# Ledger of designs, part 30: designed miniproteins, single chains, continued (3)

Each design is a single chain, and the fold is of that chain. pLDDT is the mean over its residues in the fold that is shown.

## One batch from the design tools (miniprotein)

Design m9015
Fold by ESMFold2-Fast:
Structure m9015 (fold): chain A 95 residues (1-95)
Amino acid sequence: MLSPEIQKKLDELLSKVPENAISEEELRRAAQEIVDAKPKTREEFAELLKKVFDSLPNPSIEQLPLLLRAVIEEARKRNDQTLLDILEFILKNID
C-alpha cells in the first residue's frame, strides 16, 4: 500500500491537472501496458513510462500525474508490490 504521505503528494499533483487532460480509456490502456511489461527496476520503469507517455495522443506533462495514478491502481489490482515500491520511491522524491 502507498503511505498516506505519498497519497497526499499524488492528490496535490492531481489537483493541478486540468479536467479532461486525457480520456479514461487512453489512461487505462497506457497503465495496463506499463503493468503488463512488469518493470523490476526504477530504470526499466522510467524508460517504459517515457515510451508509453510519448505514444499518447497529444502528450502533455500535465497528464503525467493522471498516468501515475492509473499505473498505481492497475498495480494494486494485480498485486504488483515491486512496481508499487518503485512508484512510492518516485513520488517520495518529487518536490
Scores: mean pLDDT 75

Design m9016
Fold by ESMFold2-Fast:
Structure m9016 (fold): chain A 104 residues (1-104)
Amino acid sequence: SERDTLRKLRELLDQAQDLLNQAEKLLQQGAPDSKVEELIDQVLEILKEIASLLKGSRKQSVQNQVDQLEDAKKTKSPAEVLILLGATLGVLEMYLTVMEKELE
C-alpha cells in the first residue's frame, strides 16, 4: 500500500540521517577519510533504495542527486560531500512530507 511504502521511506531516511550524523562525528574526530567514505557509501546505497521506491519526477530527482553525489565523491573532500548529502536528505524530508499530506 502507499502507506506501507511511506513507512519504509521514513525508515530509510532515518537510517540515512543516522549514518550521516556518524560520518560527521568521525570527520570531527579526525578519523581516516576511508572510514568517512565507507559511511558515505552506505548513505548512497540507502538513497538508491529510496529512489527505487519513489515514482515519476521525485524518483528521477533522487536518481539525479545520487549521480551528482557519486561524481562529488571523486572530486570533492569528504566534508563537502557530507554537506551535499545533508542537502539531499533535506529535499527527501520535503518529498515525504508532501506524500504524507497526499494520503490525508
Scores: mean pLDDT 89

Design m9017
Fold by ESMFold2-Fast:
Structure m9017 (fold): chain A 61 residues (1-61)
Amino acid sequence: SVEEVVEKVREILKEKGYSDEAINVAMGTAEILARLGMSEEEAVKEALKTAEDIQKRIDEL
């Protein structure tokens, strides 16, 4: 389900110590992609890339 994809992304990023901002954006990305019919594997992958990009910007501040 979409909810399972979103929760999986949240747990992965929380375990890795990502910021709340990066987690929230990635969860939103995962929800949109899963609702549009993207596979769980691809939706998670794209959401994790989004979190990584956001975290890099935060770390540069």
Scores: mean pLDDT 85

Design m9018
Fold by ESMFold2-Fast:
Structure m9018 (fold): chain A 77 residues (1-77)
Amino acid sequence: HSAAVRAAAQQLGQIVSAIQAGDMDRAMALVDDFFAQHDLDIQQQVLDFLQQMVRLNPDNAGAREVLARVQKKLAEA
């Protein structure tokens, strides 16, 4: 059970790093890969994290774009 959760945590860390670096192409690609590999429960945890990040940093356009992508992916699921 730990392997999937650990992989998800590592991928989330990579997404956050890409957002902080301003590499939106990489951030979006990592989100797409993340959603292809993980179930709805883990995807919802990432959505909650990104919503919290946007609330704490509302002026971060990159974080808002990634949140919008995640919301769209979940709506399509």
Scores: mean pLDDT 76

Design m9019
Fold by ESMFold2-Fast:
Parts: sequence; structure tokens; C-alpha cells
Structure m9019 (fold): chain A 62 residues (1-62)
Amino acid sequence: MTEGLEALAAVYRERLPDLPESAHPAAEALLNEGMARVFAGEDVEAVVRALDAGLEALRRAS
């Protein structure tokens, strides 16, 4: 997959089952922010890494 949006969706789907239900709205907000950043022309690799790190932080804070 070459599009950053597909990479964001893949990371989100992989990480979401490991999060408690109370963290799901925050995870959705992180995904939405990541998509907005990709649409704004930010570096896709950096945005994908930021999403992954944010989802990991939510998991650790649980």
C-alpha cells in the first residue's frame, strides 16, 4: 500500500483491539488527526509513526 491513508488505517485496525473501550474515542481522534495531517501535506511516514506512538501511549496509560 502506497497511500498514507491506507497505512494509517492499517495501524489503527491493528492497535485498536489492544485498547480498552474507554480509549476508543481517543484512538479515533488520533486517526482523524493523522488523516488531516496527511491531507495537509505532512510527511506520511512521520504521521504514521506519530499515530502508532500515540496509540501505544494510550495502551500504556490504560
Scores: mean pLDDT 80

Design m9020
Fold by ESMFold2-Fast:
Structure m9020 (fold): chain A 72 residues (1-72)
Amino acid sequence: SIDELIAYLEEELRRERHPIVRAALREVLELVKQGKLEDARAALEKALSQVTDPAVRARLQAVLARIDEVLA
């Protein structure tokens, strides 16, 4: 559900320390709150293109998977 996705994103944002990921999660959270899931997905894919660290990429990919579950 959208409410579960919002709660997940707020928890991820609270724990995240990487500046690019924090900025992306903040943007994604606002877009999800507006019901703009496709825009949220695009913002997250843009963030993925900006990071090369495998652990950071894995965290972003986990968030992308949660958005894709809601879009399905």
Scores: mean pLDDT 85

Design m9021
Fold by ESMFold2-Fast:
Structure m9021 (fold): chain A 65 residues (1-65)
Amino acid sequence: SIDEDIDEAMLAMLAAVYGVLKDVSVRNGEATVELRFDDARADEAIKRLEEVAKRLGLKKLTIRR
């Protein structure tokens, strides 16, 4: 859906700002974010992704490092 596409794009842009974006998918209110690097950048990105996912009303956020 358009709303899920927007949510996916927002999470992807956020992970990209931290330089750790590998992949993002949003399906049925559940987000999966795959990170390219497992370092301090990933730690900061995860904090922000959790905040944004909560604001977007997502049911679940799964992070793959």
Scores: mean pLDDT 79

Design m9022
Fold by ESMFold2-Fast:
Structure m9022 (fold): chain A 72 residues (1-72)
Amino acid sequence: LSQEVLEEAEKLMEELVAKGASNGEIARAIAELLLKKGVPEEEIGEKVREVAKQLAETAKNPAVKKAAEEIV
């Protein structure tokens, strides 16, 4: 995963968490982002999990970290 994709995912999660989105809605939004960036449909589930795992470790926003930990 590129750093650019991780930064876009973190901003997307921050917006969705602020709106009270569910973990399922957040995971779906990350999946749509990855599809738009050219990740194959058959790899989406694996890549969503990789994004969540990395953001659980690196995200600066505590609410994003918590949501990422729950999605993994």
Scores: mean pLDDT 83

Design m9023
Fold by ESMFold2-Fast:
Structure m9023 (fold): chain A 91 residues (1-91)
Amino acid sequence: SDEEILEEIRKKLEEGAEKLYEGLKKSGDLEKVKKVIELMKKMLETGEVSLIDQDYLDKFSKELQEKILEIERETLEKLIKKLEEYIKENE
């Protein structure tokens, strides 16, 4: 079902975001973290969120694609906040 697809996508995006977060923390490179934050903010500002391959998305209805985009935006917003908190704690 569409609901099962959305839940699976949410889980995969959250797992990917956590992996990226942990990788950035382990790097100890605060300047790299800041650059990643700025890139993600630009994705949200332009609406050009590219977390999921467009060829994969094109298999779904427009309504389902819009719901997937909402999950992508929420995932980026949560990751940005978490990374900004990490920067504040390490500056």
Scores: mean pLDDT 84

Design m9024
Fold by ESMFold2-Fast:
Structure m9024 (fold): chain A 113 residues (1-113)
Amino acid sequence: SLCTELQTILTQVDAALTTIDKGGSAKEALVSLLESLEGSKLANCLTFLATEAINGKTDISQHCLLKVYKMPEDLYEAIKELILKGKLTKSDSEVKNYLKTWRSNLKSKLSTC
C-alpha cells in the first residue's frame, strides 16, 4: 500500500539524516537513500526526472515525487542535479533542512493512514 511505502521512505530519510549528523556528506546520504529505494514505486517515479529535464517546461508541482511522495521542490532539484550531473551544489546543511522538511511532510501524510 502507499502507506507502507511512505513508512519505508520515512525510515530511509531518517537514515540519511543520521548519516549527515555523523559527519557524512549530503551526497553520500542522498546516494545511500536512492540505493535503499531501488526497485520501489518511488524509484520508478525517478525515471521521469531525465524526461522532464530534456523537455524544459514542466509543471513540477504535478511530478509524482512532489504530488504523491510529498518531496519538497528544493530536494527534488538537488536529487535531479545528482542523478543527471553526478554532483551536488547544495551545502550539507541545506540538504539536511530539505530532508527534515520531507520527513515532516511524510509524517503528516502518514497521520492520514
Scores: mean pLDDT 80

Design m9025
Fold by ESMFold2-Fast:
Structure m9025 (fold): chain A 76 residues (1-76)
Amino acid sequence: SDLTKKAEKVKKDADKIIDLGKKGKASDEAVKLAEMAKDSADLGLEYAKKGDTKSAETFVKNGEKLVKEAKETMKK
């Protein structure tokens, strides 16, 4: 589904930022935002499995926003 693909992309992008943090190439703030994004995407997938599409969309969109904020934080 479109939501599943978006959630998977959020998790993949977040994992890349978390990995950069382990290598000292991302700030603690960026890593925290990425971890929150991954958690939000996972919640979105769980709501989708339960048939709660509206909650699923909300959590996946929040995950996308948090990944964007993490990437912007790394530019500072």
Scores: mean pLDDT 87

Design m9026
Fold by ESMFold2-Fast:
Structure m9026 (fold): chain A 72 residues (1-72)
Amino acid sequence: PAPSDQELLDQVQKKLKEFQSETDKSKAMSIYEDMLKLIDELLSRTKDIRLDIQAGALEMGLVALKRGVELE
């Protein structure tokens, strides 16, 4: 069975912290892809508007962070 929606959100937040501290571009790209997969899973599963908005905000934040790190 898959983790709860809250557990998925917690995993994304943990990986976001790792992503912000990572200086190696290839490792940062791997963390970024992992976060996108977790967000996609949360968005596909949740019917909670609060969690849907939070997941969408995290996705937008990841796009901004990718531009800041210059991931190609």
Scores: mean pLDDT 71

Design m9027
Fold by ESMFold2-Fast:
Structure m9027 (fold): chain A 85 residues (1-85)
Amino acid sequence: SMVEAAKARALAQLDKLEEMIKALKETFPEDQEFYDNALTKIKEAKEGVKNSRTFEEIEKQLSEVAKVQRDVMERVRAKELEERE
């Protein structure tokens, strides 16, 4: 019950991140490979969450996604700096 609630929350968070990355891929088509790799990692994390049986397993998947989200944010910041020059 509590684990299933945690999974539902994690999957909802991952769905939002996936939609954001898809939008960024459309905005920055020159970085298509980067965003495709990020989307693949999010998809793998979603499957990992679905197959998780403990909070620790869910947390491990979200930790890997946090790394992907950080890399995406750094890429967007680099593009924002390029746009201002």
Scores: mean pLDDT 85

Design m9028
Fold by ESMFold2-Fast:
Structure m9028 (fold): chain A 93 residues (1-93)
Amino acid sequence: SKEQEANELKKKADSLAKEAETHLMRAYIAAQEGRVDEARAHIERAKKLVEEIKSYADKLEELGFTEDAKKYREVAKRLEEGIKNVEALLDAA
């Protein structure tokens, strides 16, 4: 059913969001400690995960779950803001 497909997409998006948050947190710590290459590697991984979350949001919208799609797009936006904050720290160093 569409409901089963949507639930699986949400589970995948939730897992990706948690992984992206972990990479973003590790990037922030690495940036603060001057480990620039490690911080940039975590940022690159987080960016890829954000694009996957956006892809799942698009699939949710195609299935008619517009409100769930909006929620995951907002999650992606918050992660992108976090990525920009870490990139700004690295550019200031």
Scores: mean pLDDT 90

Design m9029
Fold by ESMFold2-Fast:
Structure m9029 (fold): chain A 85 residues (1-85)
Amino acid sequence: SAAERIRELGERALEAIRAGDLEAALEAILEMAKLILTTLEDVTRGIGEALRLIGVLIDLELTGDREAAARELRELVARVVRELE
């Protein structure tokens, strides 16, 4: 399901953020954003969630705070999974 795929990609992104692998984190987040935009019926909500996921990486690049980025990503993934279930 889309919810299972978001959970899988979210775990990959979390591991990548913790490891400092920004390329892997970006790939997982972009794949999540693409999936959200193609599966959520509420297009406005889908765009908002996709932009918030990308925002996690922007904040990480600007601040270097991996713990804050991981926390925000975990909360976003949980919310999107609930919306898809």
Scores: mean pLDDT 83

Design m9030
Fold by ESMFold2-Fast:
Structure m9030 (fold): chain A 63 residues (1-63)
Amino acid sequence: GPLEEAERAVEEADRRAARAVALGDVDTAIQHLREAAKIAEPVSAELAARAERGAESAGQTTP
């Protein structure tokens, strides 16, 4: 259902963001996570908040 689809979108964004950070592309990582947050917002505020926190964390990631 919509919740499971939103969960998959956030999980995929986490994987894509991790790859982007590993390549030094923090802006792309933040973009993936924020796009997932927008997808999750109408379904689960908790999932959207988790994705937004992930974006904040990506901006502070050390190599």
Scores: mean pLDDT 80

Design m9031
Fold by ESMFold2-Fast:
Structure m9031 (fold): chain A 91 residues (1-91)
Amino acid sequence: DRVEEYMKTYGLTREQVEFGRELTREFARGALEELYRYLEKHREELPELYELAEEYRAELEEMEARGAAEEELEARRLDYVAELTVRLLKE
């Protein structure tokens, strides 16, 4: 149980872990949307990163179409935010 693992590792209550997960989910969704808008505006300067972001968008849409669990979608969005941010910072 991942909630139990977070409680033990960080000394948090179940309610705090669930709140943190909810906040992280909303944050990741918003961050990913802003990254997409930024890369679209700068597609001529960052064409490879824009193409990568479009691939990530398509993969998330495919996962949703397949009926992927929300937790799986949340994890994937977090991975994509991290990946796009790191690559953007190295440019």
Scores: mean pLDDT 78

Design m9032
Fold by ESMFold2-Fast:
Structure m9032 (fold): chain A 60 residues (1-60)
Amino acid sequence: ASEEEIKALRDETVARFAALGEPELGRQVAGVLERSLKEGKITLEQARAAVDRLVADLQA
């Protein structure tokens, strides 16, 4: 993934969690995903799927 794509995912993740009243959790999740993406341990698709799942779980 490009640095721009990683930054966009980070910013989106923070915004989505903040909208749910969980800004600190959003920052922590975004940081973990950014690190894993930069280390090549996960794909952008896997990172987006993880965010979608966590957001869905918080809304349930």
Scores: mean pLDDT 84

Design m9033
Fold by ESMFold2-Fast:
Structure m9033 (fold): chain A 67 residues (1-67)
Amino acid sequence: MIPEAPPEVVAELRKLIEEADKADEQGNTEKAKELYQRAIDLARQHPDSIDAAVLEIKAAVGLVALE
């Protein structure tokens, strides 16, 4: 089996993306960028996790949308 990220890490990734989306909705682009980048960095620490890879893609799409 492919090693999965711990459930706590997956929950933290989802929380970071949710907080980034909220910051973007509020017009706080700088905070949104920081939170998306944190999510990407955390997901990259778990490269064998499918859940982390999906969340990394979501964070990367959010970050690119702010450019």
Scores: mean pLDDT 78

Design m9034
Fold by ESMFold2-Fast:
Structure m9034 (fold): chain A 59 residues (1-59)
Amino acid sequence: SELLERGQRLGALGAILAAQGDVERGRALGKEAASLHEQAGDPEGARRTLAGVERAIAA
């Protein structure tokens, strides 16, 4: 699924930016990625994506 693959890539990028201190962009990309996961019918993937970004911020 294009939506799922895009969601996975944006979620990973969001977590990387958050880990590098760009919390605002990291969260924004995480929200976009979560929306793509939801559109693909993957609400658990959406939840994991948001949690991944927050975990990167907390590290």
Scores: mean pLDDT 87

Design m9035
Fold by ESMFold2-Fast:
Structure m9035 (fold): chain A 62 residues (1-62)
Amino acid sequence: HMKEREEIKAIADRYVDLLRALGHEEAAQRVRDTANRLMAEGKSADEIRAELERIVREVVEA
């Protein structure tokens, strides 16, 4: 439970750092908020990772 949350936070932090480096501050905040919301909803690490990847992909490929 705790280890899984730490891994999700690490992945979210990596995506936030990437998006900020690219100038996408709003998307970085959305990644953070989405990770926190899905963790609160009890979603699996795989589901959270997939949703965060979707957000990053939409922003980078736009």
Scores: mean pLDDT 81

Design m9036
Fold by ESMFold2-Fast:
Structure m9036 (fold): chain A 83 residues (1-83)
Amino acid sequence: AGNEAVEVLKPEADKAREEGYVPPEEEAKEAIDKLIEFARKHGADQSILDSLEKLKADMTPEQAATAVLLAKALKLAEELLKK
């Protein structure tokens, strides 16, 4: 239950890696920045913000792909909430 959102996105991240998708470093960093802004806006603990900033500095390709997918999902959710 606790990792349900990660489990939903993991197959898509796995498929992207199998297809040779490696996001550019800039795109991955922008994705983390969007996740940090969202977390801060919703009152996340500083420990979560610090963890995301550390992840931004030293991401594996898997973490970078997952961050980009999460940021895209977040943008889609925000657009759906506006309509």
Scores: mean pLDDT 68

Design m9037
Fold by ESMFold2-Fast:
Parts: structure tokens; C-alpha cells; sequence
Structure m9037 (fold): chain A 95 residues (1-95)
């Protein structure tokens, strides 16, 4: 099951799902730039965009967890967080 499917199944709000979609798209863009050995300035810009979108996703996710105490939602949020951290480490290792 994808992270997005897990979030939907956990009953995540449409705003949280949209933030997750943007975060995952930026993750995939950053990974593609690293794989293709893009210029360092492009990779740094993509990393900054990913970090900004991830912070918004985390803010929304924490607000929902506070209201719902939903373990499936918590698990989905941790899975996305780990994916972003892994991507940041890959990009940082390339730069």
C-alpha cells in the first residue's frame, strides 16, 4: 500500500492528503535530480522546497492527531516522515 493510500484509509483530511501529495511529488523530483546528477543549485532548491512542504504537512498532521488520536494516521505520518528523512540524507550525501 502506498503512503497516500494509507493516509486515505486512515481517514486523513483532504488538506492533509493534498499536503502529502505535494511532499511526495517534491521527494520524487529531488530523487530524480540526484539520480541524473543535476547542478547543485537545482538540488539545493528542490531540497528547500521539499523541507518547506514537509513542514506544512507535519503541522497539519499534528493538528489532526491532536483531535482524533488515530493510531493508523500516526503510523502513516511516521512513514512519510521517514521517507522525507531518507531523501534528505540521499541529497545531502550527493551535495
Amino acid sequence: SSILEQLRQAGASEDLIRAAERTLELRDKLLDLVKNKAPNDEIKKALDELEKEYREFERLGLEEIERTDNQDLIDALYRLRQSVLDTRNIAGGYL
Scores: mean pLDDT 88

Design m9038
Fold by ESMFold2-Fast:
Structure m9038 (fold): chain A 65 residues (1-65)
Amino acid sequence: MLEELAREAKRTRSPAAENRLLDYIALKKKLTEKELKITQEFMRDLFTRVLDRAFARQRALAAAR
């Protein structure tokens, strides 16, 4: 899944792991380069937003106690 691949790429921070993530996206869609780029950027933004929400929740739990 895209999320799992993105998480692994973040952990290793290696170009190889990041390329695996991009290949997964490319294999699913064989559209124009422009469409592919938009999809990639959109998904990256979504992942960042979800991650931000998780961190906010973590902090709220810590502050509540």
Scores: mean pLDDT 64

Design m9039
Fold by ESMFold2-Fast:
Structure m9039 (fold): chain A 100 residues (1-100)
Amino acid sequence: MVELTVTAELKVPDDQAEEAAQSLADIVTRGLEEKARELGIKDLEIVSTEVEVKPGKATATVTFRADAPLEKVQAAADRLVSDLENAGIKATAEVREVEE
């Protein structure tokens, strides 16, 4: 099993931070599902979704598990981070193997 944690952050006006945080969580989730499908990862499970709203900043952290090689999950994560950064969203991804 491999665990992937993606954190996405966007600078937004305070009155839109809550809406932006929820949108970031959806974008991360759908984006990773798309990249995982492109790489043949079928067993992608959402473990947790956490959203944080601070003045001027929206953050979404989504944790996934996959029964796939670490290299494939890392490749999906790298593609997602690149797509998010091209859209003006600051993103980081952390991939680790989990013992069963």
Scores: mean pLDDT 82

Design m9040
Fold by ESMFold2-Fast:
Structure m9040 (fold): chain A 92 residues (1-92)
Amino acid sequence: KRVEELARKLAEAALKGPENYDEIKQIAKELVSLTDEEMREAVALAAKILREQSPEIADEFIDLLYEALVENGVDIHTAGAFAAAGRKAAAE
């Protein structure tokens, strides 16, 4: 499934550290081809994977993803909503 595929790619890129922002930005470009609902699901899934493997980087990842989405043309309020969904998923 595309949503699950992109969520895993995002989590893998984030686990490599902040120097991989370009990889996160490229995956975010693929995310913006999805519907808003699918993007929200992918972000929440990626945040959940990161919470389980490396909770200390989950917040930094969400901030980087917000920046990557905005740079790929996502509205700041929509990107903010996705970031909030990711933070909630990471906390659960």
Scores: mean pLDDT 77

Design m9041
Fold by ESMFold2-Fast:
Structure m9041 (fold): chain A 78 residues (1-78)
Amino acid sequence: MELEATVLKVYPNSNIIEIDVGSRDGLEQGDVVEITVNGQTVKALVIAVSEDRTYLQLDKPIPGLKEGDKVKIKILKR
């Protein structure tokens, strides 16, 4: 399953981002996702989820990622 999301906030020192999709879109805490943005694909862990917001711990930093950026989220099967 692929989702399009907008980056709401970036925490560069923690490699955490907040996105505007959440449990209503099928995300659950502990899910592993692939984020695709600017031709890069990075794995991330869902560390917190609300109905319409999710916090992702990135496996590696994504250079130049900022608030308002559009990202593709692919939920990896459990």
Scores: mean pLDDT 83

Design m9042
Fold by ESMFold2-Fast:
Structure m9042 (fold): chain A 94 residues (1-94)
Amino acid sequence: SLQETLEELERLAEELAPEFEEMLKAPPVERLKFLSEVNRRKIELFEERGYEVKEVGTTTITTSENIKITLKHIELTHPETGEKVYLSLLVSIE
């Protein structure tokens, strides 16, 4: 259920709280890598809860510092309700 998924996400957030505090002072690239790893763990949790996992696209962003960042977008669908959640994962930094 959505409630059980939210409770598991809350447990993950509590587990990762020390790392979140440390990452607040990290450079943007390191923060992006950390957030991508958090999203990967969330996707695994949703998949374990029976959500359908589907890659729906990629986005490439070029920063003002000429850093090219590529993200892939994951669509998660609740098996009973059809509710959708979208999370992005880091593919590359060039």
Scores: mean pLDDT 77

Design m9043
Fold by ESMFold2-Fast:
Structure m9043 (fold): chain A 65 residues (1-65)
Amino acid sequence: TFVRITVPEEHIDEVKRIIAEHGGEVLRIDGTEIIARIPARNYQAFRDDILAIPGATVEEISVLD
């Protein structure tokens, strides 16, 4: 599953760690926006961890074009 994450700059390293912990891969970082691929089976736990970060949002995107 592809995801778009928006997070305050001070939490980017924490988000990168959470992505790696859930078997995901960072595809792009653009300021406070991170595009990543997460295994679908891990998405719920990943989403819960990201939403625990103050100011973080996460959305699924269909595919990277």
Scores: mean pLDDT 81

Design m9044
Fold by ESMFold2-Fast:
Structure m9044 (fold): chain A 100 residues (1-100)
Amino acid sequence: KEEEERKKREEEIEKLLLEALNKALGIKANSFEEAYENSDEEGKKIIELVKYVYDLLKKIAEKKEELSDEEQKEVEKLAEENKELWEKVDKAIEEVADKK
């Protein structure tokens, strides 16, 4: 698909994720980098998880490459270890996406 239109959709998803992270973590940041710097250790972990998973999903979709076994296990482990925080972020994403 057209690279520029795809990038715009990716930016919209990124903005929704950022808004959901702000809501879930109780912070107010304009970027993932700002959110990361303003978060405590727990918040930094969830932001890293969200960004890591997002980047991997983007890579798979763009290049149709499968994650390595190591990358897949790490993603699953991080999601499982941060299950409650991830569920909170997911719910916030759903609320933002549905009600905007």
Scores: mean pLDDT 64

Design m9045
Fold by ESMFold2-Fast:
Structure m9045 (fold): chain A 91 residues (1-91)
Amino acid sequence: MSAEEALRKAIEALEKAKEAVEARDSKAFMDNLAEAARYLRLAAEADPSLRPVVEEALRLIGEAYDAATAGDFAAAVEHLERAKRLVEEAL
């Protein structure tokens, strides 16, 4: 898989995670966070120059998880949107 393809799949997973937060679907949220993290790691493996962007996006995914588990769904969505924007800027 190319770095570009992996980043696009990460963006799709981040958008699905956001939709899951809005739907209060905890399983879909967790599944899509895991998928986003997997594709971000694959992107950094394919292109090591993406490592700083991938590390920051993974940090934001962690913050979204922490916010959602604390019941702060608005903050969770904000962190996911920030992660998605960061990844889109790397394309």
Scores: mean pLDDT 91

Design m9046
Fold by ESMFold2-Fast:
Structure m9046 (fold): chain A 68 residues (1-68)
Amino acid sequence: GLSAEQRAQARAFAALASDDPERAARIGEALERLLEGQISYAEAAREVGVSRSTVRALVRAFRDLFGW
């Protein structure tokens, strides 16, 4: 599973991705599950309400920003 620091990084990134707290929370949780390999990109896209390409872009930006 992800460490507390890694979960905090996902939430911080999600807050930058959306100014809506509820949407940011969904993005953060979907990123955490995706990074742990618990869900697919398609499942993350459905959960957040975005395209799969948007999820791929978010994961890439997250990895680049935090050095994952």
Scores: mean pLDDT 82

Design m9047
Fold by ESMFold2-Fast:
Structure m9047 (fold): chain A 91 residues (1-91)
Amino acid sequence: AKVTFSSGADKIAGVQVIDAATNKQVFATNLLPLQQKTVELAPGNYKIQAVQGSFTATITVNGKESTQEVSTATPYELTLAKGDVVAVNFK
């Protein structure tokens, strides 16, 4: 599955992705304004968590868009199947 993280014009977005089955960090990045990073992940259950603070994210899973709050206290839980395409845009 392909997951792309992007940041809007105004903020640095520190994000980590944790494999929910192993509790291991599989990806981490600090996105500068207007930056994007893509990671390929195996099918499974993941948690997208802010490294510090809180931000509003637009999350698109296979063309279906939703708005989520993502913070250090409230991770977003994501289930990935083979071939899934996910975009996470921090505003």
Scores: mean pLDDT 77

Design m9048
Fold by ESMFold2-Fast:
Structure m9048 (fold): chain A 79 residues (1-79)
Amino acid sequence: SKRIEELERVLEELKAQLREVEREEQKLQDQLAQALATQPSNQQRIAQLQRQLAKTATVRAILQSGISFTEELIEKLKS
């Protein structure tokens, strides 16, 4: 089915985007840890990194929901 093949391509694209977001989250966590260790008085930088982490967490949740929905739809179309 062409529709199943198209959904499987969308699923792989969503999984690739999720991997990129997870890499960005790790990078931001490392940057936050470094900022806390080297510049703990820089409250503006710390707050900025925490806001960026909150945004990546939101994007991750959206992508995870999209993956779940797409996987469920593929399974329903295969049955």
Scores: mean pLDDT 90

Design m9049
Fold by ESMFold2-Fast:
Structure m9049 (fold): chain A 79 residues (1-79)
Amino acid sequence: MKITVSPSTTVKDALKKAGVTGDMSDYDIIYKGKVIDVGSDTLVGAAIRAGGSTGPNFTAGGVGQFMGGGTVTVEVKKR
């Protein structure tokens, strides 16, 4: 399932937005084919950066003040 969320959304809230009503630990968040392996309280934007993004993901275009200023599309997949 693909969802669009703010980079400031927590992994937990992103899973809720994707319609995950069961155990959230059974689900992965995937960005551009990479699994974001982070705690539920981690921000999706921070998780993407920590997952080996090289370069200014959230500062390119001058939107660093909002930790990305836009939205990101991620895939939610049950393990």
Scores: mean pLDDT 63

